# Designed miniproteins, single chains, part 78

Each design is a single chain, and the fold is of that chain. pLDDT is the mean over its residues in the fold that is shown.

## One batch from the design tools (miniprotein)

Design m2706
Fold by ESMFold2-Fast:
Structure m2706 (fold): chain A 71 residues (1-71)
Amino acid sequence: SEIEMERRILREQYESLKAMIESIYKLALKTESKEKVEKEKEKLLEILEREYKRAVKELSEKYGIDESVFE
């Protein structure tokens, strides 16, 4: 199914980017303050979440399906 393929790719991209953000900030904790690192990480994760939800909406509109399918 085309939709199953696009859903899988979108989810994999989201999880990959999230893991990269977590990894980068874990490394940053070695040289930066915990409070600063946590605030910056949270901002990037919020941006990623917003972009993922936007992409989910676009895909759901393209195929006429419920957005919950992409969770």
Scores: mean pLDDT 81

Design m2707
Fold by ESMFold2-Fast:
Structure m2707 (fold): chain A 94 residues (1-94)
Amino acid sequence: GKRELAIYLTAAGLHVVAARWAADQGDEVTARESFLGAAGNARKAAEIARSLGDEKTAQVFEEAANAMERAATEGYDKLPEAEKAVQDAIRAAD
């Protein structure tokens, strides 16, 4: 339900904050793992949104997950895109 959606989005946001801090410290391994964790949580949020009949919100969460996976694989140049995508996903959930 909506509570589970909020939990997964909160987890995704916390992972992005952790990834940012790790990136700022030069810890690429922790940054990548944190972005992958954020992507996984965003995909779970998308599944829940789709189960609630909200396909548009599910698509926003899937786009956020893809942006976070790109930050994990392509590096820090994609960090602003990933942060924006998570912010857009959080706004879509309200």
Scores: mean pLDDT 79

Design m2708
Fold by ESMFold2-Fast:
Structure m2708 (fold): chain A 89 residues (1-89)
Amino acid sequence: MPEVRELIENGDVSKLQEIFNEMRENKDDAGILEVYALSYEHLGDEEMAALAREMAAAGVSVGEFRLLVLDNVPSLEAARERLQAALQA
C-alpha cells in the first residue's frame, strides 16, 4: 500500500481515517492489519509490524488482533505465543 505508507509518514490522520472507514465497510480486516503493520514500521517497531502481517495472513480479524495483541498482552513475546496458539487451533 504505497499511498497508505505516504499518509502514515506525513501524519495525515484524516485521510487514514477515511481509508480505515472504507476498509471496515468492505470487511477488509487484512487491509486494516497491513495499515497497522505500516504504522509500526514508521515507529521503528519492526517486530510488531511482522506480527500484524502474520496475523493478517492467518485470517485473524482486527477485533481478535486488538484483543490478543493491543489490549491483552504486556509483551511482544506473549503476543507471539498467543499468535502461535491461534494458528495451531
Scores: mean pLDDT 68

Design m2709
Fold by ESMFold2-Fast:
Structure m2709 (fold): chain A 86 residues (1-86)
Amino acid sequence: SMEERRERIAELVGRIVDKVRQWLAENGDTDPELLEKIRELVRLTAEYLRTGDPEHARRLLSIAEELAKKYPEVQPDVEELRRVLA
């Protein structure tokens, strides 16, 4: 259902955010650009779940893919997110 799809999107984004935040915390690094991308991903996901706007879906996926380039461990979650958003 569309509701199950939205719940899966929220779950996948949450997993990506949590993994990246944990990685940053464990390495003691604060990357302001990476933190801003995480905030933007969360914001766009909330907007997409509220509106269903395909533009928000494209933008949140783009940011998730940029995060996977910096932290490849989230790539499987991002690939699943891409499939769910298709």
Scores: mean pLDDT 85

Design m2710
Fold by ESMFold2-Fast:
Structure m2710 (fold): chain A 91 residues (1-91)
Amino acid sequence: MKEVLEILALSILNAAELVGDEETKELAQKALEEAETNPEKAIEYLRKALERLYEKGALSEEEYKAAMAALEAAKDPSASGSEILDKAIEA
């Protein structure tokens, strides 16, 4: 779980740096900080960051939906880490 959230947060951080969005970068950094101790807060920060990237045109609709699905799967303790990771890499 932590590893999936960290990979997604790092990917969002990199995308935010490329588009110059400091607020999205800050959200991704906060998600990294919370990923181990408070995964629910990490997921909330990542969701907001993904919404901003989509609004900025950095993500296609399909990429945004895939990333959001990976984030929702990360909330479900019955979901396999492999499934969540595959969705995060694809997005």
Scores: mean pLDDT 72

Design m2711
Fold by ESMFold2-Fast:
Structure m2711 (fold): chain A 97 residues (1-97)
Amino acid sequence: MKKYEYKVEIEVLGSFTEDGKEYNTILIRAETYEVAKKLAEEINKKNPNNIVIAVSESGETYITEGRAAVYRIHETETKAGAPINFDFSLLRELTLE
């Protein structure tokens, strides 16, 4: 299977609750930074009013502008298998080679 070095995270308020916080997180794995960046830009274009809650390394919660963010995948998160996604229709348009 392909190795994915980057991920796009979209975190929105929704029905998913973890450790007392509301999440609806979509994870889309990308092989390169350029693919991840393009994907994040298209997602942000489609979802301009999305509100992202980010948690710092210290465990504090931040509310930020609703945007998809590009992250480098940590080695512990890199597993053989299909990319993590939740049947996100925009992914089909941006999943090219």
Scores: mean pLDDT 45

Design m2712
Fold by ESMFold2-Fast:
Parts: structure tokens; sequence; C-alpha cells
Structure m2712 (fold): chain A 75 residues (1-75)
């Protein structure tokens, strides 16, 4: 279980770095896509651990992805 949690956390770190680069490049569609993936990984962590902090993180990233999608759709 601990190994699986660390693997998911490492994936989140990589996606967060990619999302930062996408944001710096004004690539809002890519940014939104990456944040959705991060949200899914945190949802998996929440299911595995039962820790509500991961569920909160998942919801937060999902909300940020939705805002990015709204921004590009209004352009």
Amino acid sequence: MEERIKELEERVKKLEAEAKTAGENQDLPRFAELYEEIAKLYEELAKITGDPKYQAMSEGYKALAEKAKEAIEKL
C-alpha cells in the first residue's frame, strides 16, 4: 500500500510540473487536461487511504481544471 501511494504521489508531482509549464506557455487546454488527471490521481489516493485530505485535493484540482476550461471556452 505505501509503495502504491508513493507511486501515485510521484505521478502527481510530474503532472504538476507539466501543468506549470503549460500555464507558463498559456496552453490552457493542456493545463485543464493535466489538472483533471491530477484530480483523478488524488481520487484514487482517497479511495486507497480513506484520508479526506486527498478527496479535498481531488475536488480542488477538478475545480481549477473547470475554471481553465471556462476561460478557453469564453475566448
Scores: mean pLDDT 80

Design m2713
Fold by ESMFold2-Fast:
Structure m2713 (fold): chain A 78 residues (1-78)
Amino acid sequence: SKEEVERLLKEVEELVKRAREALERDFPGRLEVLEEAKRRMEELLELGKRVLPPEILEKLEKALEEIKRLLEEEKERE
């Protein structure tokens, strides 16, 4: 439905914004925010691959790759 697509688009925009903030800023709970964003982005890619515009799917994939890289780097620091 139109309402469902609009809801997903808003969720994608909010999630990308939150993930970008966590990628750029160092704060308590940053890694937890990134892990949650990763999980939700993976869910949205599966749910949205047939209904979301390709440009939005590419934004999600790009943000997800950046999150994965940072999480791997932080894991190496442990």
Scores: mean pLDDT 77

Design m2714
Fold by ESMFold2-Fast:
Formats: sequence, structure tokens, C-alpha cells
Structure m2714 (fold): chain A 85 residues (1-85)
Amino acid sequence: SEEELEKLMKEAQEIGQEIWELGRQAQADKNKEAARLVAEAYVEFSKLQTELMQAVRAKDIDKAKAIVEEMKKLLEELKRKLEEL
């Protein structure tokens, strides 16, 4: 449904915002290693955003869900790596 795709797009936007905030924090802390990890995550997130937009245009809800799940895993892995610094 259109509502389900809108929800998935909102979830993707919220994940992107969290990655952006983690990047701002890394810069504020002058932590070069954290900034590098966030930059790498942003590159992967941008690729997933492109794939999500393609899935949305195709109205492929299952593919859109799978991509948002990959985005969530990317954010969780980023947070885990940052906690290990």
C-alpha cells in the first residue's frame, strides 16, 4: 500500500538523520576514527537510498522492506563499532 511505502521512506529518513547526528558528534569530539566509520556508513546508506527509491517507483513493498532492514542493520553495526572506540 502507499501508506506502507510512506512509512518505510520515513524510517529510512530517520536512519539517515541518526547517521548524520553520529557524524556531527564525531566531529565535535574530534574523533577521526569515529568520523571515518560514519563516512563509510554514509556511503553504504546512500547506495541503499538509491535502491529504496527504485523499489518505491516499482511499488515493490517486499524489496523496500528488505532495503530498510539493511539500513537498520547498517546503523546498528555503526553504533556497535563506535561503542568499541
Scores: mean pLDDT 89

Design m2715
Fold by ESMFold2-Fast:
Structure m2715 (fold): chain A 122 residues (1-122)
Amino acid sequence: MLSIDQRNVVEAYHAVELAELYIEADRLEEALDAARFAVNIIRALAIKHQDEEVLRLAEEALKYIEKGEEALKQGDYEKAKEYLRKAVELAREAVDRLAEKLQVPRSALEEARRRARETFER
């Protein structure tokens, strides 16, 4: 059975995978929401575990999320997509570091990836 912290990492990992799928499909508002959800979980876990590097990655990802949201408001979809890709890249590095640190089983991460694909197809 996964701990609460391990389950939170799995949910953040699911959201990162889902954000990547939405970016590739040009569903940028859904990508923004998924990326923001993932980064908020990552930041909370980084603070709880006093992981300064993961916190730095999450805060940098949040800045790119804010730039992506602003670009979307201006109708600059290409720039929004670029910023959201950068945000998701940083969030993925952060969640991978947390998964290793908290010893999240690979099978749980693989299940999260499968669930993200199922959610995307709806």
Scores: mean pLDDT 90

Design m2716
Fold by ESMFold2-Fast:
Order: C-alpha cells, then sequence, then structure tokens
Structure m2716 (fold): chain A 86 residues (1-86)
C-alpha cells in the first residue's frame, strides 16, 4: 500500500502548491504534508523579502533564523517522503 501513501502525499503537495483547500476526508499524512509545504512556501517568501534589503556580506539574525527553519522543514519533508516509501 506504499502506492496509496505516495498518491496521498503527491495530492497534498499539489493542492498546497496551487493554494487549494485540502478535502475534509484528507488523511493525517495528507494534512501533515499539506501544512509542511505551506510553511515552506511562507518561510521561503519571508526569506526572499529579507534578502531584498540585505547588504552584501551581512546576514541579519532574522535571515539566519529563517534559513535554519527552512533546513528543519526540509528535513521533516524528507522524513514524510521516507515514510511514504514504506
Amino acid sequence: MAEEKLKEYEEAVRLAARREPLPEEASELQRRAYELVRRLREVSRKLREELRTLEPGELSEEVKKLIEELKRLGKELEEIQEEVKK
């Protein structure tokens, strides 16, 4: 049943990318993937906004925190992808 988990994951990612709502009958896996992709997009947007005003060679504490959060969210996404393969 790894194929069903993969389809659930891919659908949740697609809906999040399209900014479409998740169905009410969505599985826990779909909800986790959907929330994670939405958070990744939001943090990426904030990072791009901060970088637009940043002087070359200087990283603000805010930018450092956003980069660390992106790394953490990326790791969580990899964990979901590994779970889907099982």
Scores: mean pLDDT 76

Design m2717
Fold by ESMFold2-Fast:
Structure m2717 (fold): chain A 61 residues (1-61)
Amino acid sequence: DLLERARETAERLRELGRYSMASFLEGNIAQYEANKDTDPQKARAIEKALENQIEEVERNL
């Protein structure tokens, strides 16, 4: 589950003291949840951004 993976990544970032990055990732999760049922095009763009952010964070951990 992308959202579960994103939340786990945000928590790990907080543990590492990367609060601004964790907050930004959490913001994107909230935006996806807000738009997933009402704006599928926007939700899909946010989903892609979340995937890219998770991959970038994991690569640099």
Scores: mean pLDDT 81

Design m2718
Fold by ESMFold2-Fast:
Structure m2718 (fold): chain A 71 residues (1-71)
Amino acid sequence: STDRENAIKALQEGLKSEGLGAAKAAAYEARVHAERIGDKEATEYAQKAVEAKTLEEAKEYLKKALDSLEK
């Protein structure tokens, strides 16, 4: 799999998560892959999801990271 495919997969898994810890773990994985492909916008949104204080906030940023990668 490419880093882009791995980032998208991680973001999709994070969006399906039912707990903040799982969403943040997925966000961290997505950030690593987004950073490797040089997508600064996706990397920044994924990092904000890692730093989120609620599941709702984490999912908002995961969605923005995913939208950035799908442009």
Scores: mean pLDDT 88

Design m2719
Fold by ESMFold2-Fast:
Structure m2719 (fold): chain A 81 residues (1-81)
Amino acid sequence: MRVEVTTSSGETFVVTVDGDEITVDESGKGKLTALRVGDKLVLTITDPKTGEHSVAVVDLATGAVTTSGSPAIVSVTVSPA
């Protein structure tokens, strides 16, 4: 599964989920944290221009996305890897 996160600062980060392996793209390393909790992928991001924190939760079983926290995350796109 491939997850693309676009921030309010205009940055795009890519997270790849292959079974239990979670890979954050080089552009997202140190800026985006990805953590798997059961069937959920929890993405935490800090916007470097505003300092705002945002959280996105991806349901790995359904592909559904829920965003919460600050409006630092503008969009989350989920696609098959």
Scores: mean pLDDT 74

Design m2720
Fold by ESMFold2-Fast:
Structure m2720 (fold): chain A 95 residues (1-95)
Amino acid sequence: MEEILERLREDARPLFESLDAAEKNPTPEQVAVIEALLREIRARRDEVVEEVARTEGEDHARAVAEVLEELERRLEEVLASIKAKNPNFKAAPFT
């Protein structure tokens, strides 16, 4: 499990780096993309984890769940940070 988790984190590293860049130089378009990705993860995480458990096994499913949870937290942190610094960058319509 640990080796799978480490590999998945490394594979996801460019995405986390992109989120760091978006936090430093945010645009309204990036906010919309982050909000859409966060909604997608929230809507499909359990389904994806269950499918991975069925096809790759429980160790893989746990690693995927861990990385998706880390990604969800980072997306929430970046979105909150951008909005706090840029009050004109509004959430897409779910308020």
Scores: mean pLDDT 76

Design m2721
Fold by ESMFold2-Fast:
Structure m2721 (fold): chain A 82 residues (1-82)
Amino acid sequence: SAHEEAKKLFEQATEAVKAGDLETADRLAVEAIKVLRESGEEPSPEVRKALEEAVRAASDAMGLSDEEKQAAIDHALKLAAA
């Protein structure tokens, strides 16, 4: 399903962040959001959790504040919502 594909893409994005490859992580996260938007369905709790984990990991790698991390998560969730 689109939700299973998006979840896997966000999980792969998190692993790319851990490997120091922020460019690959960004590409994977953008593709996951595109898959969700094209499905027309509201993201499942599991997909939302995977998205939040990916954005938090990237924000940590970039040295963002807790406030900036939360803003990034909120923004990504809004982009993923149908």
Scores: mean pLDDT 82

Design m2722
Fold by ESMFold2-Fast:
Structure m2722 (fold): chain A 67 residues (1-67)
Amino acid sequence: MERPAEVLEVAPEELAEMEERLRSDTSASREELFEFHGASAAEIERAAAADPSLTEEDRELVAEYLA
């Protein structure tokens, strides 16, 4: 099965740090972080949806910035 860490090529702990940053430090930094990992919009959205530590608001923000 696909995993968030596999999509972003990061450890689950690093993915948790990214979601905290998404909630506290929004906008330009958020877009830069996702582009830095080189994942496609669909792959990042799937990873966010599969991660139970992310809130619905975090998933909506990810989808918004990747659209």
Scores: mean pLDDT 56

Design m2723
Fold by ESMFold2-Fast:
Structure m2723 (fold): chain A 87 residues (1-87)
Amino acid sequence: SEAEEISEKVTELVKEGRFLGAQVLALAFEEGYWDLAEKAIEAGREGNEEEALELEKELYKELAEKENDPEKVEKMLQIRLKYREEE
C-alpha cells in the first residue's frame, strides 16, 4: 500500500541520517504530494542528482504553499540543500 511504501522510504532516510528528508516525505504524503516525493527519491537513487534536486525543490514549494507554517518548510529546504552540498 501507499502507507507501507512511505513508511519504508521514511525508515530508509532515517537510517541514512536524513531526518529532514524523512519529515518532508511524511508531510508530502499527508498533503497529497507523494507521487512527486517518490519521483525525487527515485531520481536520487538512480544517480540523477540534478533531476532529484529539481523535483525536491518543486515538492518543497508545493508544501510551503499548503502548510500553515511555510517559513518552517523553507528552513527545511535550506538545511537540506546545505546538507546535499556539504554531505
Scores: mean pLDDT 66

Design m2724
Fold by ESMFold2-Fast:
Structure m2724 (fold): chain A 62 residues (1-62)
Amino acid sequence: SSAEQEERLAKIRAEREQEMKILLDKLRTVEHASEEKIEQFRKDMEFTNESILAIRRKLAEG
């Protein structure tokens, strides 16, 4: 079932990427955050999301 798990994780990743885009757009337009701060926040969120997906993968294996 590793293929099914990878497909599920890919879907979760896509949903999180879409949520991240919406949040970054709000930070730019509503909060007037600088581009440098937005880019740093994007990188931090990507790192967190990848860490969560890695943990989920390990839990699914156990």
Scores: mean pLDDT 80

Design m2725
Fold by ESMFold2-Fast:
Structure m2725 (fold): chain A 109 residues (1-109)
Amino acid sequence: SVATVVQQLLDDLAAKINELEKLAQENKDNKEVVQKLIFIGASLTVLRMGLSLAAQTQDVDGAIRLLERQIALLQQERDDFLKDGDTEGAAVLDDAIGALQDALAQLRS
């Protein structure tokens, strides 16, 4: 069910938000990296709220749209981290992208 898929993903996203917050603390002297990590963490927090609402209303199409949009955003941010040599930030985003893609596949039937 959409609720089951969303519940698993919400737990995964909470873990990724915590990892991004830890990376921001470890990179305090790099303002640009910290700002990107905070922005990404905020986007995942908004996604969790939207997915929770979609699960409560059984809105499969809404959940799919939220996931597709977030995957595109994270792929762009991951590529930016790789260009800047931030392999740790890129790795956390790759894990998050994978979790979102797995959830998307399950929701698509």
Scores: mean pLDDT 86

Design m2726
Fold by ESMFold2-Fast:
Structure m2726 (fold): chain A 70 residues (1-70)
Amino acid sequence: KEEELKERIRKIAENYAKLLGLDPETVKKILEAESVEEMIKLMRELGVPDEVIEQFKKDVERAKKIIEKK
């Protein structure tokens, strides 16, 4: 379900924000993004390393597969 997928992506993004030490305002901007692609754009603007962005993309893809199987 799309809502379950959105919640899982939100939790993934929150976990990354905590690991990166991002401020709550920055986290809010990322979570308000319309799509995963917009979240990635915001992460790049904030100077998040490409390695971290690649891992985030993998985690999102895994979440999509889990939700689609359920």
Scores: mean pLDDT 75

Design m2727
Fold by ESMFold2-Fast:
Structure m2727 (fold): chain A 90 residues (1-90)
Amino acid sequence: SDADASVQRIKELEALAEQAEEYIAQGKYDEAIAVATQAIDDINAILAAIDRLLQETGSPFVLNGPLQRLLDAKKKAQDALARAKALKAA
């Protein structure tokens, strides 16, 4: 179902953010930067699509759980990206 596909995609994006942290733990900073950047870009594309849909439909619809999970995953990926870049430069 579309709902199952959406949940799976969010889990995949959350896993990419976690994978970036795992690469940092392994000293694989280039891999961490690549994975974190991919996660941020993919999440931003989904967020832009959601924003466009809400604007076009004029819906008072509130996206609570899925939107918050995407925003949390984006923050984790951004924090991992910043950390990986700092550690690579050191």
Scores: mean pLDDT 83

Design m2728
Fold by ESMFold2-Fast:
Structure m2728 (fold): chain A 93 residues (1-93)
Amino acid sequence: MEEAEAWFLAMGAVIAASNGDIETARKKAEEAFKLPGGAEALRSAGDYEANLLVKSGKKDEAAKTLRTLAEIAEELGQKDVAEHFRKKAEEIE
């Protein structure tokens, strides 16, 4: 049950970040991180969206979305999640 809620919030954060809605992305990410598996859900959702953007020819948008998620994760004290997204953004570009 909580895994589905974490994924819903994580996907919401990722979609908001990809649209440049930083405030909504931050709020949803913060709520996801309070749930069991929230960090894993955000990593998976971010990776999933980035891969879809890359396959669609939007590599720059994918990298920008991941960097935005990394900044949000760092602000929320989730250093491992932030490092994961920074590394993935560098690998895409």
Scores: mean pLDDT 85

Design m2729
Fold by ESMFold2-Fast:
Structure m2729 (fold): chain A 84 residues (1-84)
Amino acid sequence: ELEEALKEARRAGERAAEAAGSPEVRALADEYVEKAEEVGKIDEKAGTEVARLLAEAFRALAEGRSDLALELIRKAEELKKKAE
């Protein structure tokens, strides 16, 4: 479900920002989740997959796995481009 995936992504982004101690990370995470929601308005399946990848990326970031987080964000951006 798109709504549940977006909710999990927002929660993961909030925790990543808290772990980083950075308002900039919170703003960036919120922007990515908003983009996933916009993709979901065009293609619900694509938006759901983007949101799930973002949730995993933010969890990886909170755990200090920056390389994994970047890889997952890149996958999310590719899905967004295909949905456009």
Scores: mean pLDDT 79

Design m2730
Fold by ESMFold2-Fast:
Structure m2730 (fold): chain A 73 residues (1-73)
Amino acid sequence: SIEEAEELLRKVLEAKTVEEAKEAGLKLADLIPDEELRKKAIEIINSVKSEEELFLIRLTAKEILEYLKNPES
């Protein structure tokens, strides 16, 4: 649901560690109905190894929520 996706985005944005951001981000990516887009999002999130790269998970999470709200956009 959109409510679940918004809560997961909040968790990603509030995450203080890579582990927290990945946990919430991967759950958010799992909501993507398109298999190829979901796989790409998961690969980006899993590629993050350090706190300096947290912006990649946050950016990806924002893009996922926008996609879920507007699948045709």
Scores: mean pLDDT 84

Design m2731
Fold by ESMFold2-Fast:
Structure m2731 (fold): chain A 81 residues (1-81)
Amino acid sequence: EIEKLIEEAEEALKKKDFQAAIQSLIEAAHELDKLGKTEAADEVLKLVAQAVIALNKGDEKEAEEYLKKAIEVARKEAEEL
C-alpha cells in the first residue's frame, strides 16, 4: 500500500532515520511503477538518489529536503489512484 509506505517515510524522516525513509520511498516508487506511474516512480528514485549523494557528503539538511520532495511526488500520485 503506497500510502502506508509514504507515511513510514515521513515518520522515519521526522526521526532522522534516513535509511528507513530511503527504503520506504524506493518501495513506494516500485509500487507506483507497477501501477503504470513510471514517470512518477522515476522522479521519486531520482530524488532519493540525490538524497543519498547529499548524505555521502555529510549534508543531512540537503538530504532531508530531497526526501521531502520525493514524499510530495509519491503522495500526489497516490492521491490520484
Scores: mean pLDDT 86

Design m2732
Fold by ESMFold2-Fast:
Structure m2732 (fold): chain A 93 residues (1-93)
Amino acid sequence: SSMERKMLLEVIGLTLRAIGAIIDKDEERAKEEIERLYKLGKKAIEEGFLDVAEFTIQMLKSLAKIAEKEGLKEVAELARKKVKELEELLKKK
């Protein structure tokens, strides 16, 4: 659908912003973009756009790995926490 495609593009955009923040070592900006991804993923689950939700979880998992490699421990822990929260919401749907 048009809405699903729009949400997928938003996930991509937020992921690229988060990667940029991690590379810049801007921990607060990285956390803000991860929170935006979490809210978008939660909305996707609530709206029944399960493919968008799964893609968002995959992007958050990737961000956790990148943040860990770059030494941003709190950013990586936040991303992992948001993955677990979304996976639990998805299981209850």
Scores: mean pLDDT 90

Design m2733
Fold by ESMFold2-Fast:
Structure m2733 (fold): chain A 55 residues (1-55)
Amino acid sequence: MDEVLESYKLEIDNLFAKASVDEVRKLVDTMLQSLPSAVAAEVRAYVDEKEAEKA
């Protein structure tokens, strides 16, 4: 699980470098629909922190 979570965090960092916050949010919402609840919660929290940093 930790390795999978780290992979998603890196992917999210890359997305925030290339796309707007709104675009990342939409893409993440799509990803979260197919993830296990535990991983989805961690990914959501990480995205929320990154979004707040950009706001």
Scores: mean pLDDT 76

Design m2734
Fold by ESMFold2-Fast:
Structure m2734 (fold): chain A 57 residues (1-57)
Amino acid sequence: METARRILEGALAAGATVELRQEGDEYYAVVTHEGVSIREPLSREEYEALRELLAEH
């Protein structure tokens, strides 16, 4: 949980684009910065927490 949250917070602070996705029972955060995209797998709880964080920012 902490690692995914720290990556998201760091990405937002750096001006990166963050997208949350759900595919069936799988959850992901896609972080794009300077044309590079990474996919971070999330638990349901991490996904819900990060969705709230994105709604705040």
Scores: mean pLDDT 73

Design m2735
Fold by ESMFold2-Fast:
Structure m2735 (fold): chain A 64 residues (1-64)
Amino acid sequence: SLEDVINKMIEGFEKYAKENPDDKEGIELARDIAVQELRDEFHASEEEVKKVEEELQKIAEEYT
């Protein structure tokens, strides 16, 4: 389901950010790619994309 895809995406992103907190550019790129994939490949609604983007941004800020 889309929810399962989103959950796995968030978990993978958090793991990367936690393991690479000094790679700010890579973290930002990973977030942009995740948002683009949700929009273009999974056809997530703009509301869902916004929620995920906000969650990924929050994670990035916590670990960098």
Scores: mean pLDDT 82

Design m2736
Fold by ESMFold2-Fast:
Structure m2736 (fold): chain A 62 residues (1-62)
Amino acid sequence: GPHAERGAAGARALVEAGDAGGGAATGYMSKKDSGGEEEARRAFLAGRAGDGEAAAQHTLAG
């Protein structure tokens, strides 16, 4: 329903904001780790944006 559409749009906007604005926050962590967790975090957010059934299934399937 409309709530599902709004949820998907909201998640997508969150990923876009995180992708554009998350660099400053993740910059501190990336200096320590080399960005491994940053990549995992991005994948998680991308999964939410696309209702990441494929991303989650690929992660679980291996």
Scores: mean pLDDT 51

Design m2737
Fold by ESMFold2-Fast:
Structure m2737 (fold): chain A 68 residues (1-68)
Amino acid sequence: SMMDEKLKEAEEIIRRAIDEAIRRGLSRDQVRDTIDNVVTALTDQLKLSEEEREKLKKKAYEEAEKRL
């Protein structure tokens, strides 16, 4: 569905942001700030619901925790 495609695109953008932050040697707090900023921007740009925003944020935090 179009919604699944939007979420997949958002997840890919977030993953790349996490990859870049880790590659640059940013601290755990800085990586989390990066996630918060990217998720906020994507929520506005893609007109995501509150539920979709929370789901993206949770998934991003879980992925970052696994790699930190």
Scores: mean pLDDT 83

Design m2738
Fold by ESMFold2-Fast:
Structure m2738 (fold): chain A 87 residues (1-87)
Amino acid sequence: SMEEEVKEALKAFGAALDAGDAAAAREAAERLAEALRRLGLEETAEAVLELGREAIAARQAGDDASAAAKYTAAAILAVGGLIDLEL
């Protein structure tokens, strides 16, 4: 399901950020945004993709605290979007 794809892409994005793999993180963020768009959550997808880009940039700059904060914000938006679809 697309909900499973959102969860898998979010996990992959977090793992790639932890590993410092910017290419894998970009790929996972794009997968996450595409899954959200396929669920009709286009505004959430755009916000998550922007937060993902900011998280990757922060991680590459060595700002791990900002990277974690941006990742957490993206995760909250993605999960919140899924919950909103069920209500």
Scores: mean pLDDT 86

Design m2739
Fold by ESMFold2-Fast:
Structure m2739 (fold): chain A 78 residues (1-78)
Amino acid sequence: MQEEIDLEVEIGLALIEIGIAKIVLSRNPKDPEAYRALAEAYRRLSEIYERLGDTEKAQHYRDLAEEWEKKAEELEKS
């Protein structure tokens, strides 16, 4: 029970981080730091869902994290 509540709090925090990063991107759509923040938050969601045994959601968020990280790297090269 407590572990589940703690994971729900971590999910909430990751969603807040995603929201903040999206607000930053709305003002500066080519901010590589905001792309990295999105990647990090999605990576945390992947880890949380893996702990919950939801392998499909874990894989989904891992893929999103990788996508946003690659976009951040591409922005820095360009």
Scores: mean pLDDT 81

Design m2740
Fold by ESMFold2-Fast:
Structure m2740 (fold): chain A 68 residues (1-68)
Amino acid sequence: APSISEVIDEMFEIMAEANRLHKQGKLPEEEYNELVDIAEEAMKADEETLRELAARLKERFEELKKKA
């Protein structure tokens, strides 16, 4: 399993890419805010819940990219 720091780093990379797509008009504000909310909840959570929310963030971001 990845370390907690690797999981956090991957979440920040996903959010950086989501922000880039949002600024380019390729990701609607509502969908971008959904990803922000998941990331914020993950950063408030314990390690186990953070890992689960990070996985959800990644899956949701991949779904949103497929719709573009």
Scores: mean pLDDT 85

Design m2741
Fold by ESMFold2-Fast:
Structure m2741 (fold): chain A 58 residues (1-58)
Amino acid sequence: STIRNTLTGTDEQAKRVAIALAKAGHDAIVLSLASGLVFRASAASPEKADEIEVSPAE
């Protein structure tokens, strides 16, 4: 699988896009433009997208 990076307008759309990419065999990271939240879906578990924190560790 390959990593896919993309962005979309809403949290719901970001989760759906991440899941769709994961179902296609890609590990996906999707940024929601509405909230700035990032969602990740794995090809190994394509049924869901999890919110991840991308802030500096500080």
Scores: mean pLDDT 69

